# Designs tried in a protein design run: designed miniproteins, single chains, continued (2). Part 99

Each design is a single chain, and the fold is of that chain. pLDDT is the mean over its residues in the fold that is shown.

## One batch from the design tools (miniprotein)

Design m7652
Fold by ESMFold2-Fast:
Structure m7652 (fold): chain A 54 residues (1-54)
Amino acid sequence: MEALERARKYLEEVKEKAPHLTDEQREQSVTLRLIAEGVPAEVAEKAAKEAIEE
């Protein structure tokens, strides 16, 4: 599963559309979207955190 690549894509979209959000809020947004799309919570959280830390 390409969860990290999806997390990076969603992070870029969140940065463009909502630049006022903190990194923590962006991580939460990406994580919740991945979970909603069927990614397991543990995998989604790891992918979102890794995308933010790059």
Scores: mean pLDDT 79

Design m7653
Fold by ESMFold2-Fast:
Structure m7653 (fold): chain A 61 residues (1-61)
Amino acid sequence: STPFDDLPEEERQAQIEKVKAAIAALNAEGLGPSLRRIAERLGVSQQTVRDIIEHLRRHGR
C-alpha cells in the first residue's frame, strides 16, 4: 500500500477519521483499542494505523 505520508491531504484526513471512528466503535463494544484491532476493522496494516496515530501525535490531534 501507499505510505500514509505520500497520500494526498484529503485521503490522509479520510483515513484519520476512519481510525478515530474505529477506536470509538471498539470502546463502545467494550474492547480495548489496539493497533491490531483497528487494522483488522479497517482492512489495513498495523503499520498504517501506527503511522496515522504518529501523525496525529505530532500534529496535535
Scores: mean pLDDT 76

Design m7654
Fold by ESMFold2-Fast:
Structure m7654 (fold): chain A 79 residues (1-79)
Amino acid sequence: DGLLAALRAAVEALLGPEVAAEVEEALRRAAAAEAAGDYEAAEAIVEENRELLERADAALAAQPELAKAAFEAAKAALA
């Protein structure tokens, strides 16, 4: 969806495409488990990828202007 694409674009700008792909995959797997009603599996996926997700969050927090610009550009491309 558009929010996941925007998040991926921001992570890619800060940490590169490989890390962005891993973050996207982890979030997509967690979302799929949640949509299936398997909240325990969704939580386990987030926990297994906690270090990766924390790294992405820290990078976004350290560069909020770049993260915001990437989100806005991705949203504009989806409109």
Scores: mean pLDDT 76

Design m7655
Fold by ESMFold2-Fast:
Structure m7655 (fold): chain A 55 residues (1-55)
Amino acid sequence: FAELARELGVSPRSVRGAVAALRSGDPVLTAVAVKELAEASGLSEEEVRRRLEAL
């Protein structure tokens, strides 16, 4: 998580929260977390989701 957090320019806590949302299967929590990371990093929501799934 620390490496992806560094790549995205966000805290490791934010990445852990997003991974937890993704693994919970809640599409609303996942969408919110992906959007927040995309806005913070300047990447697309699809790219952020792919990187989270690769963890």
Scores: mean pLDDT 79

Design m7656
Fold by ESMFold2-Fast:
Structure m7656 (fold): chain A 72 residues (1-72)
Amino acid sequence: KDDELKKKAEETILQKAKEQGEFTVNSQELAEEIGAKAKTVEEALTKLQNEGKVKVEQSLKEPGKYDITLLE
């Protein structure tokens, strides 16, 4: 069940990145949107970054908010 939510988070992040090239995501807001935990969204971001699909930068102004740039 957590694997399905992580996959949904990955797909949602990639879709937004493909549409915008770069975007900002709040891990808690996206988690609430898809019915997951904020940690699940953060794990999805880490996986996509490790796969070289996106660049993830933590926002210092807004904890839990990440700036995402599509790489692939």
Scores: mean pLDDT 77

Design m7657
Fold by ESMFold2-Fast:
Structure m7657 (fold): chain A 56 residues (1-56)
Amino acid sequence: KENLLRQEADQLEFEAAKLEIEAENLRSVGDTEKAEELRKQADELREKARELRESL
């Protein structure tokens, strides 16, 4: 049970990191609105990962 939740949290953090990289790339080419959307999605994934870890 705990191992499964930890794996899910790790996966969410990995996906959030990918979204942050994409957001930085979009910001660098001037697409700030899409960059903000990706950062918001990354924050949501990190929050979910944090909640999963707190339930361990």
Scores: mean pLDDT 81

Design m7658
Fold by ESMFold2-Fast:
Structure m7658 (fold): chain A 98 residues (1-98)
Amino acid sequence: APEPLVPNAAARALAEELGYTEAQLQGLPADIEGLLTLVVELLVRRYEREHGPDTPNEEVLDYILENIEKVAREMGLPEEKIEEIKKKLEEVVEKYKK
């Protein structure tokens, strides 16, 4: 059986900021798209909690870019996946920067 996507206490605590349950954490896909979604949602929730929900998208995207590597490491993701996530996020951010 494959290892759970969110295996350690720090990663589980971070995922709880998104309102994820134990069952949802065990059911998360281990592909790059699933990992990107989880990390981005976590960072969006964290930023909104600190700055409020009416924050401009550009500020949220900038915060995500600055914190993606740290959060991915806290989730226990391997360096190879962190690099993939960072590259994919940079591509997405470039498309939405106005």
Scores: mean pLDDT 62

Design m7659
Fold by ESMFold2-Fast:
Structure m7659 (fold): chain A 74 residues (1-74)
Amino acid sequence: SMEEVLEEILEILKKHKDDVKKAAEEINKLLQSSGLSEEEKEKLSRIAVLALTMLQDGVPFEEIEKRARELLEK
């Protein structure tokens, strides 16, 4: 489901918080290997890009998680 893939994205971001390029590469591989539709992949990609930007800006991870989950529900 999109929710399960989002939780994996958040775990990748948490693991690679100091290496945005590595986080982006792993997220891209996850999305490419997922059984999701192109529309679902696009939505998760947009959320991931926002989360990566917030992480680079020093936003606390708890706030990033909350925002990402809110965007998925919309």
Scores: mean pLDDT 84

Design m7660
Fold by ESMFold2-Fast:
Structure m7660 (fold): chain A 63 residues (1-63)
Amino acid sequence: MEELRKEAEEYYKKGVEAMKQGNLDEAIKNFEKAVKLYEEIDPDSVNTALALIHLAIAKLAKS
């Protein structure tokens, strides 16, 4: 479980960096991976909610 949390955090960080670079496709991919991992760990957590919010922001920015 701890390894999955670390992996989710890593993908989330990559998504944030991609957003800073303006690479929306890369941001979406990384946030989707982070969301999937966080949902498997604890779907009701603040971390899962934050990942979902950032995924939504990235998708809206691309639209």
Scores: mean pLDDT 83

Design m7661
Fold by ESMFold2-Fast:
Structure m7661 (fold): chain A 82 residues (1-82)
Amino acid sequence: SLLERARALRELAEEATNPEARALLLKAAEAFEEAARLLADPEGDPAKAAALAIDGIGDALEAVRLLEKEDPELAARVREAA
């Protein structure tokens, strides 16, 4: 679920020593949490939820790009969580 992905990204952010990667992982988690909220709301916009989920994936993949040289094992775990 989007909430499980968000939780995984928040936990991975705590392991990230790179502050830019950490910020991107937290931003991705917030996007997935908001997307999940919109999907749970009967009046929610599913197109907006989809856009937020896509943005969250993008932020997580940008964090992977930053982490690939410094912590390739953490980068692989982020890619799996996204």
Scores: mean pLDDT 86

Design m7662
Fold by ESMFold2-Fast:
Parts: sequence; C-alpha cells; structure tokens
Structure m7662 (fold): chain A 97 residues (1-97)
Amino acid sequence: KKKEADELLKKGSQALREGNYEEAVEYFKKALELDPNNVDAHTLLAIAYLKLGKYEEAIKWAEKALSLNPRNQAARRVLAEAYEKLGDFEKAEEARK
C-alpha cells in the first residue's frame, strides 16, 4: 500500500522535474487514492497545480497539506505564490509566516 504510493510519488516527482505537470498531477492523485493522508502527496499535488497556473487548486491542496502538518514550509510557499498570482498580497504575506 505505502510502497505503491511511494513509487507513484517518485514517478510524479520525475514528471514535475521534466515539466510534465499534468502527468505529475495524475501520479499524485493516484498516490492519494492509495494513501489519502500522505502529506508529501498533498504538497506535491499543490506544487504541480501551481506549475500549471491552477492557483485555486494549488491553494486547496496546500491547505489540505497544512491541515495534516501545520509546519509544512513547502505548502506555505505554494500558498504564498498562488495568492500573489491571484493578487491577494495580504494572504500571500500571512502564508510566509
């Protein structure tokens, strides 16, 4: 179960590095089907949506990652960047805390 999710996270991370952001989203979604509370999968999915310019989806998944781990710096960076892209500079600054 978790080993299968880890393999999907590796494939998704490789797709992210190669700029295949839509493929990365699909791998991370499959990882979450196998391990729904996987913090890394939520964070990586948020990053992939941010790279696709889907800022509201990036916020949604970053907030879910933070609900599982409030100290997640990567998820906070996704929130800050996504809010900046949407023009919400106040929420972007709060996310950098």
Scores: mean pLDDT 86

Design m7663
Fold by ESMFold2-Fast:
Structure m7663 (fold): chain A 61 residues (1-61)
Amino acid sequence: SMELQKKIDEVNRKSGEETKRLLEEARKKGASPEEIEKIKAEVVKKHKKELDKIYEEEKKK
């Protein structure tokens, strides 16, 4: 549905903004490549959970 697509688009947009912010903060703190990869893995995991929540809510309708 259009409503579902809008929710997905918003989550994707916010996830992108959060990723940029977290990576910028890590860079300012002198994070290692390993720490950067860990941050990326964590934001991917969070993004999947947020998408799963949207799909579960849609499934209940």
Scores: mean pLDDT 81

Design m7664
Fold by ESMFold2-Fast:
Structure m7664 (fold): chain A 74 residues (1-74)
Amino acid sequence: VSEAELNLAVAQIAAATLIAVLKGSKDPKLQEIRKEAEKLLDEIVAAQRAGASPEETERLLKKVLELMKKADEV
């Protein structure tokens, strides 16, 4: 398994988990983060289909982690 494939797999799992956790929230700030995570998940799936460099996949993974941190700060 390539680094790019691992980065995308981890990013997809993390984004999907974040979306699932936030679906139960009635907080408007957490709902906005959920929408951002859903959009990012679409980008991750597109990257998996098109192929992506390790650098691009690392960037996507970093974006998911930043959203997770933002959700924790609410």
Scores: mean pLDDT 83

Design m7665
Fold by ESMFold2-Fast:
Structure m7665 (fold): chain A 62 residues (1-62)
Amino acid sequence: MVDEKEVLRALGDIYRALGDLYASKGDNEAAAEMYEKAAEMYEKAGDLESAKEAREKARELK
């Protein structure tokens, strides 16, 4: 049985990957939005370090 926190962390990984994809295309606004969503998912999962890293990536694009 998958823990809800594991699902949230996986969603964070997906949003982070989407952020990387948008950033590679030069869509910094969409990339920042995806990284912010990743940070929210990681924070809900209790992964505060990954949440901090995602927020730092979002700030670099603003």
Scores: mean pLDDT 82

Design m7666
Fold by ESMFold2-Fast:
Structure m7666 (fold): chain A 55 residues (1-55)
Amino acid sequence: GSDWNLTNATPEQKEKAEESKEVLERLDKLLEEKDYEGYKKLVEEIGEKAKEIAK
């Protein structure tokens, strides 16, 4: 269905999704706090992890 709740994912995907949510929440908090340097670091870390997952 169109419901993308974690209930529709495998346990492995649920764990990855939870990790992604936590990172997104950190990024959002940094933006709210105007901590752009911290935001940049997290964005870089996300990109690095994405490359590792892809390969």
Scores: mean pLDDT 70

Design m7668
Fold by ESMFold2-Fast:
Structure m7668 (fold): chain A 58 residues (1-58)
Amino acid sequence: SMAAAERDREDLKERVMEIAGVAPEEAEGMSFDELVALVAEAMRESAEIGRRAARELG
């Protein structure tokens, strides 16, 4: 439904603002695909940093 799609978009905007530090006005101007891509990129980068830190610490 349209309501579900809008809710998913709002969740992605909040996630992008929280984890990527994007301003609310910038997040509002982004497309759904851009929000998805940015969240996926940030999560991938965070996972790689964590993996490297764990390896270096032993």
Scores: mean pLDDT 74

Design m7669
Fold by ESMFold2-Fast:
Structure m7669 (fold): chain A 82 residues (1-82)
Amino acid sequence: MEEHKELFERILKKILEAAEGDPLAEELVKEAREEFEKKLKELEEKYPNTKEMERLLAQRITALALRVIGDLLDAELARRRA
């Protein structure tokens, strides 16, 4: 559990560093953290201390990270077209 949270925070930190202080990146990262915490609580209730919980957390980390990256890329493309 703690290892998954640490991994997720490291990924989010790398995204923020790559975004060079973009306020949108800060907002998307904040939303991703809130979504992760909600999912973590749900998984703790349904699958406490199981390998399934660890697998689902890893999948959620990947999905949330890709969503943040995708949203940032979409916003950048929209700005270049405006």
Scores: mean pLDDT 78

Design m7670
Fold by ESMFold2-Fast:
Structure m7670 (fold): chain A 52 residues (1-52)
Amino acid sequence: MSYEEAKAAGDAAFAAGDYEGAIAHYEEALRLAPDDLETAVNLARARIAAGR
């Protein structure tokens, strides 16, 4: 999965209320782009929404 695909998939999952899916996709996006602050913040939001 490309960074763009992983980020888009994470955003779509989060919008759908699939917070576990959003976490998985954002983790992959950060693996590909570790310095992406926006994705790191979105991952933190997904974890909070998932109750982690």
Scores: mean pLDDT 82

Design m7671
Fold by ESMFold2-Fast:
Structure m7671 (fold): chain A 86 residues (1-86)
Amino acid sequence: MTVTVRAEGVNDAGLQSVVDGGRGAQSAGAEVTIEQRGSTVVVVARNASSAGMLSLLSGAVGAEVNGGVLTGTGTADEQVLTVRAA
């Protein structure tokens, strides 16, 4: 499946958590693109395995713990996780 994780306005530790989640998905065999600009990080992982999905979710949860609100939407084939400053 394709998973997009978008983090906006969370602290540096929260943004780094999303990046680390993306790198974990890449290590699990996903095709990962990571874009960082200021207080925004966007990770897109294609062909994510269950291990890659868990890595991406762990990253998003880390951003939520660091002052974000996590929401999820999507289909079985494409998921979008968004973490925004509360």
Scores: mean pLDDT 81

Design m7672
Fold by ESMFold2-Fast:
Structure m7672 (fold): chain A 61 residues (1-61)
Amino acid sequence: MKDEVVFESARLTVEGEADSKDPRIRAAAERIRAALEAGDAEAAEDAVVEATLARMERAIE
């Protein structure tokens, strides 16, 4: 149940952020991809948070 929500969030983040010009956001998307492939929900959630923070920092620049 919890893992399903995390994986869906991770997939959406990868799809939306993979095309980012910010290398920090791209690196976070790659980490999400690796976590999804490993089936590691905690790693996927951590990477999603990191991608979100990088995106927010980018938006306020």
Scores: mean pLDDT 71

Design m7673
Fold by ESMFold2-Fast:
Structure m7673 (fold): chain A 95 residues (1-95)
Amino acid sequence: LVQKGDEAYAAKRYDEAADYYGQAVQQGNSTVVGKYAEAAIKAGRKDAQAYKDLGEEYFRKGDYKKAVEYYQKALELDPDNEETKTNLEVAKKKL
């Protein structure tokens, strides 16, 4: 699944990559949650949880600017998510 997702992603087949990575996550592989979120977003899936997960991944990597951008996109889809609001404010303070 991960290898098929990686192959689809490299070919810019983001919807197919998201399906493979999503299936791997459902089977318990938490290491590809970030890959799923990135592929789903590039495929145009409007998924607030995927945006939030990607924001958390960039925050963990120290890329606070990208973390802010993805948390804002998550809040556009789910404006009442208090955890995403808190994470956004923390990321803004790191800028």
Scores: mean pLDDT 80

Design m7674
Fold by ESMFold2-Fast:
Structure m7674 (fold): chain A 97 residues (1-97)
Amino acid sequence: MSEKERIVALTVAGAIEVAALFVPGSDRKAALESVISIAKELLEMARKLGNEDAVKYAEEAIKLAQDMLERGELTEEDAQKIFDYLLKAGDLIAEAA
């Protein structure tokens, strides 16, 4: 698998985990922990590529997911923001790779 294909796969996996937050009976804590893990991988890739915008989007996704995990509260608005940040970070990293 190419580096670019791996970035796309990570971004898609992150999007799936965000969607899982809205599935009745889902383990929201596990889904948020997975989102944080994926966003941290994207952050490391963004830093290696020197893409400052991708770094900012990945950091915002991590921060928001951590805040939700700490509060034990989930809003559709916060989940949508995490989704948007992950997609933007993934797109920028894939373009730079």
Scores: mean pLDDT 79

Design m7675
Fold by ESMFold2-Fast:
Structure m7675 (fold): chain A 92 residues (1-92)
Amino acid sequence: MAEEHAEKGYEAYEKGDLKTAIEHFEKAAKLAPETELGVRSLAALGEVLKKMGDYKEAAEYYRRAAELARKLGLDKLAEELEKKAKEAEKKA
């Protein structure tokens, strides 16, 4: 389920298996749309892409995660994600 995919994504990310991390976080985001888990999965995709040097794609995922976080009333998380998106955009 979505939670299981998020867990496997984080495990892959910590092991440096970035492609596997992306696949699992994509599945988690699709299975848990418009939820806090969905926000965190989109943000995790941004972190993985940033680690791969794909700053443009990382910024896009951080922006999507921030927009969803604001819709859900997660204002502090949205502010953090907006900052990450701007930082990634400067490096793209």
Scores: mean pLDDT 86

Design m7676
Fold by ESMFold2-Fast:
Structure m7676 (fold): chain A 60 residues (1-60)
Amino acid sequence: MKLTKEQVKEELSKYVDPATAEQIAQSLEEFDQMTEENLKTVVTQVKLGNAAGAAVRAQR
């Protein structure tokens, strides 16, 4: 049902650095959208972003 900031940060930290996880968790809290469905959507976007980010970092 409702997730805590800590749970969101822990799940996201599997895919992104802690600072990025904190920013995403803060955003979800500001919009009161800390649900499992929203977290799943964000995790999917983060996984896609990791692949894109690796390509960008290789260019840089």
Scores: mean pLDDT 69

Design m7677
Fold by ESMFold2-Fast:
Structure m7677 (fold): chain A 60 residues (1-60)
Amino acid sequence: SEEDYKKIKEIYEEMSKKLSKEVVNKIIEGELEALSKLSSPEAKETKEILEKVKEELEKK
């Protein structure tokens, strides 16, 4: 879980170096929409991680 969080965070932080914050935020929003269509516990956990990553990126 924490290792998955760090992995996902690194992916989006690396995207942020190449893309604008607006574009990265839009990508995260698209992923969150896709995850919200799934009912599995794994999808829910991934959604929570992405929401946290989005908040951290917006703070910068």
Scores: mean pLDDT 77

Design m7678
Fold by ESMFold2-Fast:
Structure m7678 (fold): chain A 65 residues (1-65)
Amino acid sequence: ALFPDPEEAARDARGLLERARQAYKEGNKVEASTLLVAAQILAAMSGDEELLAEVRAFGKEFDAE
């Protein structure tokens, strides 16, 4: 298949989002940005619209700085 397993992608996206939130809290903006981009890609591939919306919401908070 050209696409990853949606369930695995969703799980990985959630893990990356949590790491991005932690990196952001620690002031590591470069790492947080990298993890957030990866989480957004995997969330989009997962088809989980709620997860994708959560990642995008955090991205807007991050970019507002």
Scores: mean pLDDT 78

Design m7679
Fold by ESMFold2-Fast:
Structure m7679 (fold): chain A 61 residues (1-61)
Amino acid sequence: MAKEEAIRAAQEAIELAKKQGNTDALAEAQRLLEMAQKAKNESFARLVLTLAKALVEKLKA
């Protein structure tokens, strides 16, 4: 389910941002987590998932 995947991706971004001490990325990841939790439909959940995955990739690079 895209909503669950988005929540997981946002949580992974939070963990990575914390490890790096990146306060801006942490705030962004937390906002994405809230958006994922409040997602009302599959399309919005997929959008949040895409954004969260992009943030995770950026933090890993």
Scores: mean pLDDT 83

Design m7680
Fold by ESMFold2-Fast:
Structure m7680 (fold): chain A 111 residues (1-111)
Amino acid sequence: MEVAPQTGENSVVVEVAPGETARASAKFTPTEDADALLITVVNLSPEPGEAEVEIRVNGKLVARVTVKSGETYTVTVPLKIAKGQEVTLEVEARNLGDKPLRVAVAVTPLK
């Protein structure tokens, strides 16, 4: 699939304290029509741990995954987004361990 061009921020990095839940959000706008979203979740944490990550796009839950330190998860979600439509990315990450975690989430519109 080809990437649809966009403006704004389509990715977030969330730092989550041990046993806590953290949230982050970003907004982006495709400059061409998109028919799917590629969702990428990466646990960037250098120490062993697991994060439970929920991803919402325009208020709709599109993915829920558990990622271990160093793990990358990808999923393609069929979702039509019109050119010029603002997209709100919301990420909630829960740290299931006793070490601080860093989680990156990117949502790439595809055409």
Scores: mean pLDDT 85

Design m7681
Fold by ESMFold2-Fast:
Structure m7681 (fold): chain A 80 residues (1-80)
Amino acid sequence: SHMEKGDELYKKGMEAYRQGNYEEAADLFEKAAQHYEEAGDLPNASRAYFLAAQAYEDAGNTEKAEEMRKKALELSEKVL
């Protein structure tokens, strides 16, 4: 399911982030967020987009970080 796929990608993103592979972590968190959105899990999607933003920022990709942060904020407004 999209939820199970989201959880797998989120876990892989966390591992990549711990290893300092920030660009890989960002891609994995973004993909996890997309699967959570498809599952209708807006809280997990928002969290995954925030983590993608942080990872993109740490990787030096400011444009992608801003894009992910905007998506996270938009989704968080729908669940709060």
Scores: mean pLDDT 87

Design m7682
Fold by ESMFold2-Fast:
Structure m7682 (fold): chain A 82 residues (1-82)
Amino acid sequence: SIKEVLEKLRELDAQAAANPADAAAIRVEKMAFTLKASLEAEYEQKLAENPDLSEEERQALEKELADKIKEIEAAKQAALAG
C-alpha cells in the first residue's frame, strides 16, 4: 500500500539522518526501493485493467517486471560498489 511505501521511505530517511556517513548508500537504497515499488504498482494496474489477458501475455508482463527489477538491483549494486 501507499502507506507502507511512505513508512519505509521515512525509515530510510531516519537511518540516513542517524548515520550521516552512510547517507549516500541509504539514498541509493531509497531510490532502488522507490523504483521497484513503482514498477510493481504499474504491473498490478495493468493486470487490473486487463483481466482477460492470455497466459502468454501475463507471462510476458511478469518477465518484463522481473527483468526490470533485476536491472534496478544491478544498478544499485554498481552504485554501492563505486
Scores: mean pLDDT 82

Design m7683
Fold by ESMFold2-Fast:
Structure m7683 (fold): chain A 103 residues (1-103)
Amino acid sequence: MKALEEAREAEELAERAEEAGGGEEGARLAAEAAGEAGEAARAAAEGDGGKEGALEAKRAAEKAARAGTRAARASETAEAAARAAGAAAGAAGAAFEAELAAK
């Protein structure tokens, strides 16, 4: 199930972003986590994984959004902070899409 695979990858990348503590590396990992969360939400919206896939995609996207927010706050440069904040917003959108797919 693509949705479950992408959700698991998003959760792992979000954890790595939090461990990186922000900055350019944390922002990059948060952006990757948001990207995978978006892929998981899209696959779930297309019916992949059913309700379980959609719920897992939502959880992964929520975790990616939190990681992006933390990376943005920890970033010392405006560029890294903007990238991480964008990742958080994208992941929040993915969470919403996945929630709709779960209904």
Scores: mean pLDDT 80

Design m7684
Fold by ESMFold2-Fast:
Structure m7684 (fold): chain A 82 residues (1-82)
Amino acid sequence: KEELERGIRVEEILRKVNEIIEEGVDEFLKTKDPKKLEEAIKKAKELFEKESKDLSEEDRARLEERFNKLVEEAKKLVEELK
């Protein structure tokens, strides 16, 4: 039960991070301002740092890997649409 609860927390953090990044991409597409994506990534990173403080090293590493993939995908999408 505790293992399942920790897994749910990781997925919850990822969901919140993904929503922030998606909103940043949408704002960039509307404004053509790359600062909007940078602000979204910064906000997502801040949320990740805050929410991951009590996670194990392994859970934090896994979450960080998936967070980095989301950021890379968003940056790639934005560069392709420029």
Scores: mean pLDDT 78

Design m7685
Fold by ESMFold2-Fast:
Structure m7685 (fold): chain A 65 residues (1-65)
Amino acid sequence: QADTELAKGEEALAKGDYETAKEHFQKAIDIDPTNSRALANLGLALSKLGEYDEAQEYFDKANAA
């Protein structure tokens, strides 16, 4: 479920496990592509991994959703 994946991603993000956070937020988006919270959190995880261009794309998607 998107809610479960979002929660797991947020937990991983809080622990500094940005790769695991990215995987869970991506799963949340696969279930609900318009979930602005999952899109914004994926952008944050990507930013923490140094993937700034991809992070910006997801922040833009979050604002549009």
Scores: mean pLDDT 82

Design m7686
Fold by ESMFold2-Fast:
Structure m7686 (fold): chain A 64 residues (1-64)
Amino acid sequence: KIDEIVEEVKKGLEELLKEGKITKEEYEETIKKLEELKETIKDLKEFSKKLLEIIKELIEKINN
């Protein structure tokens, strides 16, 4: 279910925040994007596609 995927991703983001790999602002912005995505997209395939885009954007910010 989409809700379960969002909760798993949130746990991963909390771990990255604890390790100091992302800032509190990056964490909060990504959580907001995930919540908006969950509310607007109910199709699992489209949700997964947009989720991957969000994750790629975050990885690029971390590595730059």
Scores: mean pLDDT 78

Design m7687
Fold by ESMFold2-Fast:
Structure m7687 (fold): chain A 64 residues (1-64)
Amino acid sequence: DRKEQARRIVEGAIEKAKQAGASQEELDKLKELGDKMVNAKNLKEMEEYAKKMEELLKEVLEKA
């Protein structure tokens, strides 16, 4: 199930960000992008939101 796989990815990214000391604002942004990824109409949209999540996660990890 595409939605189930996307949810697992989102949960993993949020957990990584929490471990890195992400702020509540950063976690909220990751959750918003994750919700958009899970609810994406097609695979292309899902990949775009996944890239945005990866970019934000990298920023969080670099600050840590």
Scores: mean pLDDT 80

Design m7688
Fold by ESMFold2-Fast:
Structure m7688 (fold): chain A 96 residues (1-96)
Amino acid sequence: MEEVLKKAEELLKKGREAYENGDYDTAIKYFEEAIKLAPDHPLYAEAMLLLGRAYLDKGDYEKAIEYFEQAIERAKDDPVLVLEAAVLLSIARSKL
């Protein structure tokens, strides 16, 4: 279990690095792999938010909306992440 969580955290880090470099396809791949590997990880609300941002920046507004809604659902105890996801969700909806 700890080895799986460590690998998920490494994938999230690689995804963030790809996102910062504008490589949204690579970022999406790493974030999706991290979520699949350890879906109960505490950082998965953040991974959902980052997936939504990557899809938003690619112009895939429908997928961005889906991931922002999932980020809000998973981050009930993180008001900062919920607010960020809600703002980005509003932006994605405005692009439709």
Scores: mean pLDDT 80

Design m7689
Fold by ESMFold2-Fast:
Structure m7689 (fold): chain A 68 residues (1-68)
Amino acid sequence: MEEIEKLLEEASGGASTLSRAQAIEVLKQLGFSDEEAETIVNLAMRDEGGASTISRSTLKRYVLTVLS
């Protein structure tokens, strides 16, 4: 859990949000395929109301749900 938070913080450079590309890189580092990463990012962005960036908390929630 702490590892996921650190990975997200490192990828975002300490920002509260991640770009699409940063989110995909985090997911790929966590072992997701390119297709899986794209799908998760699209779902997270939809959950944010169609924003062009993803909050770290939203992305972390999606990662935790697919890993549970």
Scores: mean pLDDT 75

